Designed miniproteins, single chains, continued (3). Designs and how they scored, part 37

Each design is a single chain, and the fold is of that chain. pLDDT is the mean over its residues in the fold that is shown.

## One batch from the design tools (miniprotein)

Design m9343
Fold by ESMFold2-Fast:
Structure m9343 (fold): chain A 56 residues (1-56)
Amino acid sequence: ELSDREKAIADILLNGSEEDKEKALNLLKESGDEKLIKAILERTKDKELEEKLKEI
């Protein structure tokens, strides 16, 4: 379902530092990858990350 690149971005957004999460979010905004956004939303319980993803 997700590519290795998408899995790496998901891992950073779920488990990375705040700086790495910001960089990964910017990459996600540029790509507009709806499948990746949905996959992260299904897995995350981080309210801050959820709010940032909803802005994309």
Scores: mean pLDDT 77

Design m9344
Fold by ESMFold2-Fast:
Order: C-alpha cells, then structure tokens, then sequence
Structure m9344 (fold): chain A 64 residues (1-64)
C-alpha cells in the first residue's frame, strides 16, 4: 500500500468540513457554516491555499 502523507489526510478532512460549511451556508445556516469553516481552517493550517479559500468563504458570510 502507498504510504499516506499526513498532509494529504489533513487536506481531505479540511475539504470535508469546507464542503459541510458551504452546504450549511447555502441553507442560510451561517453561524453553523462559520463553525465548520473554523474547523476546516484549524486542520488546514499547514496549507495556505486552502486556508485562503476558507477565509474567503468566512468573509462572504460576515459581509451579510
């Protein structure tokens, strides 16, 4: 089996929480969406591109 990089696991988890946050935001559940985005950001701390994407989603919600 190919060794799984820890960074790949973190990115997968962060992407999952990002997707959940986007789903909640699309339903109008902005407070819950922000909580999921914060979880994704914590996990994705070592991935600046993913953190930037999550920050952008948080900014869009806060601008409402």
Amino acid sequence: MKPIDEKEIKESLARMFLAIGKLLASKGDYEEAIKEYEKAKEIAKDNPELVEEIEKEIEEIKAK
Scores: mean pLDDT 78

Design m9345
Fold by ESMFold2-Fast:
Structure m9345 (fold): chain A 70 residues (1-70)
Amino acid sequence: SARTEALRARARALLAEAERALAQGDYEKPIVLAQEAGVLATLAGDEALLARAQELVRKAREGLREQGKP
């Protein structure tokens, strides 16, 4: 449906922004963006997109731990 496509498009845009921020050494912003993308992926029923969001959160949290943040 058009609504599902819009949710998927928004989730992909958020994940792309999160990936760019992560590549620049920002670990806090990617967590927020990827969590939002995960919610949208769940609403869209897109398990692959949800998995991408969860992996980005994991990587960003790992980066925060390496910087001395939990």
Scores: mean pLDDT 87

Design m9346
Fold by ESMFold2-Fast:
Structure m9346 (fold): chain A 85 residues (1-85)
Amino acid sequence: MAEQNAKMEKLQSEIRKAQLAAYEAEQRGDTEAKKEALGKLIAALEEMQPLRLAFASLQLSDEEVAKLKEAWEQTIENLKKRYEE
């Protein structure tokens, strides 16, 4: 329990940090820094997905959890397309 909560807090911090880094790199026109930041963002989101869905399953219906999973997977796929450019 405590270890999973600490991991979620770390991943939330990494997601925010990577999003900011990607935004700042894009504003500077730094394509390599943007690509590195997007890679870190994708990795953090992939690691967060099972933890987020586990928490969602405690409060949401199976249909709502399925929609959350699809939305999360679509977000990751869109970021991967941007990274693979």
Scores: mean pLDDT 81

Design m9347
Fold by ESMFold2-Fast:
Structure m9347 (fold): chain A 72 residues (1-72)
Amino acid sequence: RLEEAIRHLEEALKALENGDYETARQHIRRAAEALGNPNLARVLEEELKDPEFAISTVRVALRALREQLARR
């Protein structure tokens, strides 16, 4: 679950950095599904209007999830 969400957010970050917003949206949706939080997908999709802000938000989310995984 957490590992799946982290993998999808890592792919979303790569897609955002490459300007592939459609692929990023798909990976964000899958990460939200893995976390059981559909509202997360809606919020991040809205932030895709500003790709620099979306990249920052995904990086913060990845850091938080990786810390959660490291703590068991």
Scores: mean pLDDT 76

Design m9348
Fold by ESMFold2-Fast:
Structure m9348 (fold): chain A 92 residues (1-92)
Amino acid sequence: SSPAAQSVGDGAAGAAHAGADVKAEAQGDTVTVTASNANASSGMAVMAGAVGAELAGAKAEVKTSGDTVTATVSGLGEEAAQAAAQAAQRAG
């Protein structure tokens, strides 16, 4: 029951693998993943994670500002949000 959380974690891992500095935080039912020093590959990884989360029933918003990509994923439920943040933190 955490396909959305898994997609967030996978996206964060892909961004870190591509060289971005990844931070993640959970608040209630929402996870915010921030990839800084991002290149095109890390940005694509964050976007893929966000799309995967939406396909699993969550809501995702991705914003890009310079070399920083931020994904906000809501509707996960508190437990899934915490799991996603932990997975993303382990990746960065």
Scores: mean pLDDT 83

Design m9349
Fold by ESMFold2-Fast:
Structure m9349 (fold): chain A 88 residues (1-88)
Amino acid sequence: SDLEKGEEYYEKGKKYYEKGDYEKAIEYFGKAIEHYAKAGSKKIVDALVNLGKAYYEQGNYEMARAAYEAALALDPNNEEAKAGLKEL
């Protein structure tokens, strides 16, 4: 299912993020977001927040902002997305 594929890609993204491979983390978080969107899953918010963090670690502040703003559009009370935007 799209939910299961989203979860698999999200876990891969997290593993690459933990290893400091932000390029692959971004790739896999992007794939997770696509599948979570198709599934209508609220887990898309967590994937968007982690996508923002990975872009921030690369110094891509424009893409980090876009990801955090997308997370807040879906969950206006998301504390991690708010914190991420304040650091930009």
Scores: mean pLDDT 92

Design m9350
Fold by ESMFold2-Fast:
Structure m9350 (fold): chain A 84 residues (1-84)
Amino acid sequence: MREGALEAVSGELLVVAARVELELGNEEEALRSLRAAVELAKEAARLGDVEGAIRVLRRAAEEAEGLDPELAEEARELVRELEA
């Protein structure tokens, strides 16, 4: 497993958890999971899994758009920085 891969996979799992929380109406818990996913994506990129980080950030931005537009914008900006 590449360095950063565990962080990227963990971030993907948190995005899935956020989606489940949203279906249950738990918006605050969903936001907590999405913020944690963004932080894990930053760590994954720092450790060298840039592709995994971008995948997590794109998914987190999509899920955050209706809950916290500022978090969605942060995730989209990070994707642009990593793709540069």
Scores: mean pLDDT 85

Design m9351
Fold by ESMFold2-Fast:
Structure m9351 (fold): chain A 64 residues (1-64)
Amino acid sequence: GELQKKILELIGKKLRLIGLELDLERAKKAGDEETAKKLEEEIEELEKEIKELEKEIERLEKEK
């Protein structure tokens, strides 16, 4: 169902967030400021997507 699809999407986005955070730590340790800035922007965008998706999941759960 729709709820199950959204939960799987949320899990996928959270796993991607962990990967990006690890990549950001590596870029910062390497002194790669350009890569670090791009990763910070991607992380911020993904965090917004996760928050929106969590709100949608909560709404769908309340309808059941």
Scores: mean pLDDT 85

Design m9352
Fold by ESMFold2-Fast:
Structure m9352 (fold): chain A 55 residues (1-55)
Amino acid sequence: SEEEAQARIEAGRLSFQGLGGPEAEKGAKEASDAIRAGDLQKATALEREGAERAA
């Protein structure tokens, strides 16, 4: 659904927030682009990597 897609993109963005500034924006964009392309495996991997780097 539209709500699920938006929530997924927003959740992915939050995974990168801890990186700060340009790194957070870059990661969120790459994950969002992967979601739009239907590559959820890539989006999930990018989100996980971002969250791990932000820790």
Scores: mean pLDDT 77

Design m9353
Fold by ESMFold2-Fast:
Structure m9353 (fold): chain A 60 residues (1-60)
Amino acid sequence: LEDEFAEAIQNKDYEKAIELGKELAKKDPETAKLAVLSGKDLNLPKEVIDAIEEAVKEVE
């Protein structure tokens, strides 16, 4: 899951990255929080970051 998420980001497949990031938030919210933080540092699109951050909040 983490590997597929990283691959989607590298391929700029942000649609898939959002889907995988939401799954990551459900299975491992801590890792999803780290992905949000790293994504902000890497200047990922706000849409990707917001979608994952919102999914983490829904799980908690």
Scores: mean pLDDT 76

Design m9354
Fold by ESMFold2-Fast:
Structure m9354 (fold): chain A 86 residues (1-86)
Amino acid sequence: MLEAIKEQLQQATAQAGGLVGLGLYKALTESKEIGDKLIAQGRALFDQAGAQAVAQDPRMAEYVAQAKADFDKGVAEGKAYVEKLK
């Protein structure tokens, strides 16, 4: 049960990361406005998935906190990388 919830959160995190990556790419190549909206959508998707995981099993709280720290680090590194390309 707990492992299945972790796998669902990992899948949602991958989807959220994909939206953030697309947003970073579009901020560089098309429009900062479009990029920022996609990054915000990715963050919202991750936050919703994390909340659902904790609602399904409260033992997920620590795992979600760690996943959020890792996700936020990845977003920050992605933004820093894009700034180097400008």
Scores: mean pLDDT 81

Design m9355
Fold by ESMFold2-Fast:
Structure m9355 (fold): chain A 100 residues (1-100)
Amino acid sequence: KEELEKKLEELKERYKELAEKANETGKDEYILEAIKTLLKGHRLLLKLNPEYEPHVIEVLQREYKLSDEEIEKLLYGPEEEQEKLYEELAKRVLEEEKKR
């Protein structure tokens, strides 16, 4: 648990840095990395605080427009499949924002 708490803090700091870079530069690469970091953070947050499950699911559905199947894979799927999933979901979220 203590190791997961440290990892969550690291992801929070990384997200802040990436969000600042994305806002400053407007480059897609920083936006993609920021989204990936948020997705990883939600998975870790839920492992540490299962009581936040309804809130985490609502955020992922409303803000990121993920399907129930995608959310299940993201939050409860095997670790070895996560990196590919983060890349696919982050790209899709960015593409949806660009279509506006």
Scores: mean pLDDT 79

Design m9356
Fold by ESMFold2-Fast:
Structure m9356 (fold): chain A 92 residues (1-92)
Amino acid sequence: SDELVDRLLDLLAWLHERGAKISASREGGTVRITISGLSTKEIVALALSLIGLSLEGLDIKVEIQGDTVTVTIGGLSPAQAEYLVSAIESLN
C-alpha cells in the first residue's frame, strides 16, 4: 500500500539524516535499495522496522552484510516503484 511505502521512505530519510548512504534501482515492480554506513544499532532498528512492514503486507526481502543492508521490495505498481526510486534519489 502507499502508506507502507511512505513509512519505508520515512525510515530511509531518518537513516540518511544519520549519515547512511542510500541508493535504489528498479526492475518493473521490484525496487532494490542499498543502505550502507550503518552502525550495529541502526541495522537492528532497520531490521525490526522492516519486519513490521513485511507483517503489514509489504513484500520485502532483506540481506545484511557487514554495515550494508539490501532491501528488495516486490509487488509494487509502476507508479509506486517510480515514486520510491525518485524519493530516494532526492535524498542526495
Scores: mean pLDDT 85

Design m9357
Fold by ESMFold2-Fast:
Structure m9357 (fold): chain A 80 residues (1-80)
Amino acid sequence: SKKEKIKEVLDKLEEEIRKNLPPGLASRYRDIVRLAKRAIELSDDEAEVKEIVQTLIDRFKPYLDEETYKKLKEEAEKAL
C-alpha cells in the first residue's frame, strides 16, 4: 500500500539519522520520525501524509548528503 511505501522511506530516513548524528541527538530525531509514522498510520488524507513526509525530509536535509536527500524526496513522491 502507499502507507507501507511511505513507512519504508521513513525507515531509511531513521537509519540515516542513526548513522550521521551523535547518539543522543539521533535518538531524539528518530523519536520524531516514529511519531510521524504513527500520524501517517492514523491519517486517511493523502495530501496530509505527503506534507508530513516532505516536511520531515526537508527538516533533516542539513544532516543528509545531497544524494541521499534527493533519493528520499523522489521515493516519497513516487510512493504517493
Scores: mean pLDDT 81

Design m9358
Fold by ESMFold2-Fast:
Structure m9358 (fold): chain A 82 residues (1-82)
Amino acid sequence: SMAEFEAARERVAERLERAARIAEEAGLPEAAELFREAGRLALEAVDALAAGDLARAEALAAEALRLEQEAVELLRAAGLTI
């Protein structure tokens, strides 16, 4: 349902913004920007899925995951884990 997609959007937005704030507080603005960009792409993926565009949703979700993994690697290099 559309309500399920909206709930998914809220969860993804909250999770990635929380990760971005943790990165900023740790002095890692580059990682924070990657988490925020991952959040933007993940929200676009949810919107594409809601619209029935599975190919676009998969591509956007894959790119969001790649950026999130890059941000996590920056945190690990700084001695942090999330």
Scores: mean pLDDT 85

Design m9359
Fold by ESMFold2-Fast:
Structure m9359 (fold): chain A 69 residues (1-69)
Amino acid sequence: MSREEAEALYQEGLRLHNEGRLEEAARKFALAARGFAEVYGETDPRTQGAAAFAEGLAREVFGRPLPEL
């Protein structure tokens, strides 16, 4: 995944969250975290931030963390 694709997914996640579409927002943040991990590495603060957002929203929507980063 490219940097631009990962950033677009992160921005889409923020927009969906603002619209109250929490399930879709969680999925977009999870994809963004994966993209950031591929571009910057798993331990990069950007990757960790996106992953934290995805996990937080997944707990609210699914009652469990997402199985993927």
Scores: mean pLDDT 77

Design m9360
Fold by ESMFold2-Fast:
Structure m9360 (fold): chain A 88 residues (1-88)
Amino acid sequence: DPVQAFADARLAEVRAARPDNARNIASLEATITVIIEKLRNGEISEEEALALIDIATELTLQYDVDSDEMIELLRQRVAELQQKRQNA
């Protein structure tokens, strides 16, 4: 699964960069699970899932965010992507 492989690689990068930040790593793992679930449900494309994983990873590297905040941001990004498709 290319999306899962990409997610695993990005998670490994975060663990290497911030090994003591277990809370943020757990938040990223939860967020990735939600992204993959949305992909499986047809709510987003594979390309959009990869982009959302990248965004979630960057947020985890730059900010101290919890899983609820990350999931809310993901929900907003999915809505923005759906709106962009409708307006294209």
Scores: mean pLDDT 72

Design m9361
Fold by ESMFold2-Fast:
Structure m9361 (fold): chain A 87 residues (1-87)
Amino acid sequence: GLREAALAAARRAADLLRAAGLEKLAADVLRLAEEALAAIEAGDELAAEENIGLLALVGAVLKVVGLDEAADAALEAARLLEELLRA
C-alpha cells in the first residue's frame, strides 16, 4: 500500500545517502518519513504537512548538489506520504 511504498522510498533515499557517506542525513530522511507517517496515523495534519515539506526540501537540496537518485527517492517518499495524507 501507500504506507509501505512511502517507507520503501525513504529507505532507498537513506541507503543512497549512506553510500555517499551522508549517514546523518540518511538518519534524518528516515526520521522525517517516520514522523510524517506517525502524524498521519494520529490525524495530526499540520505535523504531517511539516514533516512531508521538510522531506521534500531535503530532496530539492539533494538535486541541487547532484545526488539525483537520492533526491528522486526522497521526493517520491514525500509525494507518497502526501497521497496517504489526502486518502
Scores: mean pLDDT 90

Design m9362
Fold by ESMFold2-Fast:
Structure m9362 (fold): chain A 55 residues (1-55)
Amino acid sequence: MLYRAKRDIRGADGHVFRAGELLEVLEELGDDFLLVRSLATGKVDLVLKSDLERV
């Protein structure tokens, strides 16, 4: 499942994803959070669903 960052995002562990960055969803954690991996950097972090749009 592929998403795009709508804005610059700082994840729960402090990794930064830039606006427009493509993120692969690894797991859904409740209704509000996704565990994602950046396709550009390989970094994994927990982010808010509301900060992402589906590609």
Scores: mean pLDDT 85

Design m9363
Fold by ESMFold2-Fast:
Structure m9363 (fold): chain A 86 residues (1-86)
Amino acid sequence: MTLTIRLTGADEVARALAERMAQGLRDGGRDVTLSVSGDEVSITIGDADVGDFFLALALGGELWAAGRKTTTTVTGDEVTIRVEPA
């Protein structure tokens, strides 16, 4: 399946964390596209399975550890993480 993890309200730290996740997935041979538009960052995994939804939880946890509060919403094969500054 195709899974999209979308960050909204992303600052420089949130973008760096998303870029690191996307690169790690690519290094593991995964079909991953990263798109950035203003404060929105999208990670699209073309070869995703249901276990890849845990990547959104991992990214949210890293954002909380970096001092950002997040709200996560799941709609079909899209996970939206809204990033709130500290």
Scores: mean pLDDT 83

Design m9364
Fold by ESMFold2-Fast:
Structure m9364 (fold): chain A 87 residues (1-87)
Amino acid sequence: MLKEKLEKKKKEIEELERRIRDLEKQGAPKDLINKAKSKLEEARNYLDMAVLAYNQGDEETAKKYLEKSEEYIREAKKLIEEAEKAI
């Protein structure tokens, strides 16, 4: 269900933002941290647009923005995993 998926992705972004902060404190490479932050910012922006579209009754636009958010979440996760391996 779209609403549940939007809420789940918001929580996932918040968990990844926390992981990035912890990695930054542990001295992970700044380039990987900065790239991961950039990807999560894009993911959050698209998720916010998806929520807005959903609240306006435009489920097709909401799905499109959610797919973009999920793409950026995947890119951020890859960068976070590389940063974790570099510690």
Scores: mean pLDDT 89

Design m9365
Fold by ESMFold2-Fast:
Structure m9365 (fold): chain A 100 residues (1-100)
Amino acid sequence: SVKDEALELIKRILEGASQLVQDLNLSEEAKEFMQELIAAISGAWTSLLENAPEDASLEELKEKMKKVTDEIIEEAKKKHPEYSSQIDKIRDVINSILNG
């Protein structure tokens, strides 16, 4: 199903984001923040898919996932400007997979 394709896409993004957090030389506090950010985005995507119509296209789901990601990212950067660079790297991984 289209929702199964979106779930596989989410899995790939979460794997990429988790690998990025491991590869970055982060403080424990920055690492915990990045993990919480990834969890918040993942939770929002799961909720989006659960509430999506069964006839929703993959492109429509990707657009909605991108919109909710941008909203979460902007809030995170506003609250924690000290992590802006690391947040941008997470966004870049997400956008690379969503736009590819």
Scores: mean pLDDT 86

Design m9366
Fold by ESMFold2-Fast:
Structure m9366 (fold): chain A 64 residues (1-64)
Amino acid sequence: SARIEKIIKIAESILNKPVKEDDDFFALGGDDVKAEGFVKRLEKEFNEKIPLSKLYEKPTIREL
């Protein structure tokens, strides 16, 4: 999916490590600052509202 590929690219840019679609953003070392930056970049890329709470509730890349 083009969406998942873009999410992975953004996550890799934020976390500075390889990311797969089943990975947990916080398990990979994402903190609150990285989480906020990640959500803002996703909102810009997809032109949709993504509340930070969604990432805390469903931290796997494929669920975003």
Scores: mean pLDDT 83

Design m9367
Fold by ESMFold2-Fast:
Structure m9367 (fold): chain A 68 residues (1-68)
Amino acid sequence: MDEERAQEAVDEAVKEAEKNSKTLPLDELIRRAAQLVLERTKDLPEDLRNQAIVRVAKKAIEIYDKAK
């Protein structure tokens, strides 16, 4: 299922962001998370990819804010 694959990519990117939240600035966290999602979802419809990118960016911001 396309939605499940998109969610799996987001979950992986979120775990990577959590590991790096204390060592990387916010823009690097977002960039790396977005790149991982894009690589995992390149064969999915553009709307699902865009939704996954927005979701992971929001999660990276939340993780970064809590790490302060």
Scores: mean pLDDT 79

Design m9368
Fold by ESMFold2-Fast:
Structure m9368 (fold): chain A 78 residues (1-78)
Amino acid sequence: EEAEKLFQEGQKYASQGKYEEAIEKFEEALRLLEKEKGPTDEEVLLALLALAQVYHDMNKPEKAKEVLARANKILAKR
């Protein structure tokens, strides 16, 4: 699946410290997952959590907080 491949590429870039490339891949994966499965799907949640972790690793806690707030809205529906 294209979204899964993009997610894996994002994780690889993040592990290499290539945070801008990781963000690009995670955002593309998130876009595809929202299109295919809807905005509140579990895989969308996982992509948001991965994106928040990258922002945290970049020392951008406000950006991480914004992404986590979006993830929390999905969790609140459970």
Scores: mean pLDDT 81

Design m9369
Fold by ESMFold2-Fast:
Structure m9369 (fold): chain A 57 residues (1-57)
Amino acid sequence: KLKELVKKAKELHKKYGFISSAELAKELGISVSKARKLIEALEDGRTSDKELEEILG
């Protein structure tokens, strides 16, 4: 499940460029807090599956 969420988050970021934490949280079914950390990591170029899985798990 975490691998699918990571893949979806990367696809959404690539497709939209900018996405709000609230919108990402709704799309992934996660908390706004986790979505914010995920966006921060993606914007910083920290796109490793391990790091994104830690944010989600």
Scores: mean pLDDT 76

Design m9370
Fold by ESMFold2-Fast:
Structure m9370 (fold): chain A 60 residues (1-60)
Amino acid sequence: SAEEAHAKGVAALQAGDVETAIEYFKKALEIDPNFETARRGLIALLEGLGKTEEAEKVKA
């Protein structure tokens, strides 16, 4: 489920695995494109990595 993918992304982020967290948040949005919590999490991570243009695409 989208919720499970998001939860795994959060767990990866808590462990310091940013790459895995991004993959799971993207997976959550693939399952449910309207999953606002996963979208916000992905935007925050991309902005934190300096990937501002990629973050703007997720906001659109």
Scores: mean pLDDT 80

Design m9371
Fold by ESMFold2-Fast:
Structure m9371 (fold): chain A 74 residues (1-74)
Amino acid sequence: MEAIEEAKRLGREGVEAAKKGDLERARELAEKLQELAIEARKKGDFEAALAANRGAMAVELAIEGKFDLAEKLL
């Protein structure tokens, strides 16, 4: 439960950073989300892994300027 909420929080922070033009922070948050997804998969927490993967995708889309698609994944 907490891992899913953290993934959602990191995803929103990454999208917000990208919207503000802070692409360095957005990339750091996307990488952190990818690491979280790998860790969750190794522990068998597929729900947390899915949330983290969706968050990472949202941040990557926001970095590309695709904010509407990014928000749809959050």
Scores: mean pLDDT 85

Design m9372
Fold by ESMFold2-Fast:
Structure m9372 (fold): chain A 96 residues (1-96)
Amino acid sequence: NAIAKYNAQIAANPNDATAYLNLGIAYLNAGKYDLAIKAFEKAIAIDPSNSIAYNNKGIAYQQLGKSDLAIADLEKALEINPNNLIAKSNLAQIKA
C-alpha cells in the first residue's frame, strides 16, 4: 500500500521531501488529517518552497474546521506559486 511504500522511502532517506509530501497526500485521502498535517510539515521543513505541500496542508486544516489556519496555508501556497489554481479555488470557497 502507498503509506507503507512512503514510510520505507523515508526510512532510506529522511530528507526526502517528496516522500513526505506523498505520505501526507496518502493520509489526507485516508481521512487522517492530523497525520497528513505532520507529514506536510516535514515536507515543508525540507523544502520551504513546496506550494503543493502548503495547499494540501490547508485542505487538511479545512477538513478539521481550522479555517484561519487553512486560509494562511493556502495564501502561502499562492505566494510561492501564483498560478496554483487549486489554492485560488479553495481560498474563494472558504472566504465565501
Scores: mean pLDDT 88

Design m9373
Fold by ESMFold2-Fast:
Structure m9373 (fold): chain A 73 residues (1-73)
Amino acid sequence: GYEEAKKKIEEALKKARETIEKVADTEEARELLKKAEEAAKKTFTVPGARLSLEYLEEALRYAKEAIETALKS
């Protein structure tokens, strides 16, 4: 539901931000975090469960990529 999706997004974004701050603050990692935040916003604003789920998955994917990019720096 909404609460589970919100928690997953908040946890993923927090982890991505913390990893960027602690490991390496690169422009590439920051751009990926920005894309994750934009997808996260769309998850709760678009009509329709399927489209919302697609944005949820996109937000989580970009957050993961931001973490991986920071760790490779």
Scores: mean pLDDT 79

Design m9374
Fold by ESMFold2-Fast:
Structure m9374 (fold): chain A 60 residues (1-60)
Amino acid sequence: SLEELIKEAEELIEELKKAGAPEVVVRIAQHELRQAKEAKDEQLLKKLIEGLKKTLEMYK
C-alpha cells in the first residue's frame, strides 16, 4: 500500500541519518519522499526505496 511504502522510505531515511550519511544526501532523500507522497506515486516510492537501500549499504 501507499502508506506502507511511505513508512519504509521514512525508516530508511532515518537509518541513513544514523549511519552518518552527509546532510545533503539526507535532504535530497527527504525532498524526493515529499514529492512522491504529494504525487501519491507508488512506482516513484518503490524506486526511491530501492535507491535508499543501495545508498544505505554505502554508509554501513
Scores: mean pLDDT 85

Design m9375
Fold by ESMFold2-Fast:
Structure m9375 (fold): chain A 80 residues (1-80)
Amino acid sequence: MIEFDESKSIEELGKEGAIAQFRLVADAVDRVEKERAANPDLSEEEYQAIMDEAFAEAQKRRDELTKKLNEVIKKRKEKS
């Protein structure tokens, strides 16, 4: 699970969050490409289903990441 260090600046936390989100999207793309490479005879419908599943999972992880980042930022602002 992705954790944010509360001792870091809001700018650093935002940057780490952005990098983590890009990594989640990159992982989803890599998964789709690997599935396609493993089975080049995949129908367009099967390929779309793999994409939809991979990106839905990535979106769920991104939502969780965003919630965690917002909680850490909120805690930092309340201390400020």
Scores: mean pLDDT 76

Design m9376
Fold by ESMFold2-Fast:
Structure m9376 (fold): chain A 101 residues (1-101)
Amino acid sequence: ALTREERIRRLLDRLFALGAFSLLLNEDIGQRWLALLKELIAEEGLDAVLAVIEALVAAGRIHPEVGALLKDAFRAAAAGDDETALAKLKAAFESFSTGKV
């Protein structure tokens, strides 16, 4: 139980730390991160991923707006809406990197 939450949390931390920085260096990163979202959904299930994001927001680890954008990105990825998933993921990284949310 705790191991699953920790794994999802570490992947999300890695996504933000590397994703926000790498958007300045490589436009192809979007495809890589979209694949990572789909892999996480396939391994853990959408509802489990969304629940961990909600728990991270409740714990103050992620700002509510960033959490909402992440949840939208995962929902879009699960639905096969790659364009919306990438747009929401980019918005989440931008909100996280500016510290305004």
Scores: mean pLDDT 72

Design m9377
Fold by ESMFold2-Fast:
Structure m9377 (fold): chain A 80 residues (1-80)
Amino acid sequence: SVEEAIKELEELLEKVRAREISKEEVIERLRELAKKTKDPKARALLNIVIDTLEENDLSDEAIARALENLIEALKKIKES
């Protein structure tokens, strides 16, 4: 669900901020989350972020910002 996706992303964001997780692990967790996400808009947003992380050499700060933006976008989908 979108609610489960938001929760898992918030947990992932905290690990990124704590420097406890690699970019490769973030991408793997996002891929697993996308497979479990049934909402097509939420899944599309997850895949866009996955592609962005795969194609770009982003800092931890930029990865955290991408996850923050994704969480906010998913919250808007849930409210709509």
Scores: mean pLDDT 83

Design m9378
Fold by ESMFold2-Fast:
Structure m9378 (fold): chain A 63 residues (1-63)
Amino acid sequence: SLSDLEIDKAVVVIAAAVLLTDPRLSEEQRKKIRELMDKAFNAKTQEEVDKIREEILKLAKEL
């Protein structure tokens, strides 16, 4: 069974992957999103996942 942490990590990674399909993104924004995806894969705590989610949402709102 998946833990809540594993589910939240998966949701964040999927959200980032969907965001990467947006043609309005700059190369710098694409690099930042990929870095955030890598951080999400390596996250060990809910606090880390929450922080990464906030950064992705902030970047999406700037589009």
Scores: mean pLDDT 85

Design m9379
Fold by ESMFold2-Fast:
Structure m9379 (fold): chain A 71 residues (1-71)
Amino acid sequence: MIEEAAEQAVEAVRRGDAEAAAEAARRALGGDDGEGVGALVRRLMAEGREEEAIRVIRGAAEQRLLSARGL
């Protein structure tokens, strides 16, 4: 589920849809982590830094999976 939501966020970044990317990131991570990553993704996309937005999403999702004892 976390992986699926994170890939939805990545796809939204690739489409240039900052709102959908931020919302998918919030769903993937939840809580303060989801809000923080969502805001950062919006900022990076506004700056044209889409590859960095994708790295942030994937890195945060990986960290959350590790915390949940999964990969």
Scores: mean pLDDT 77

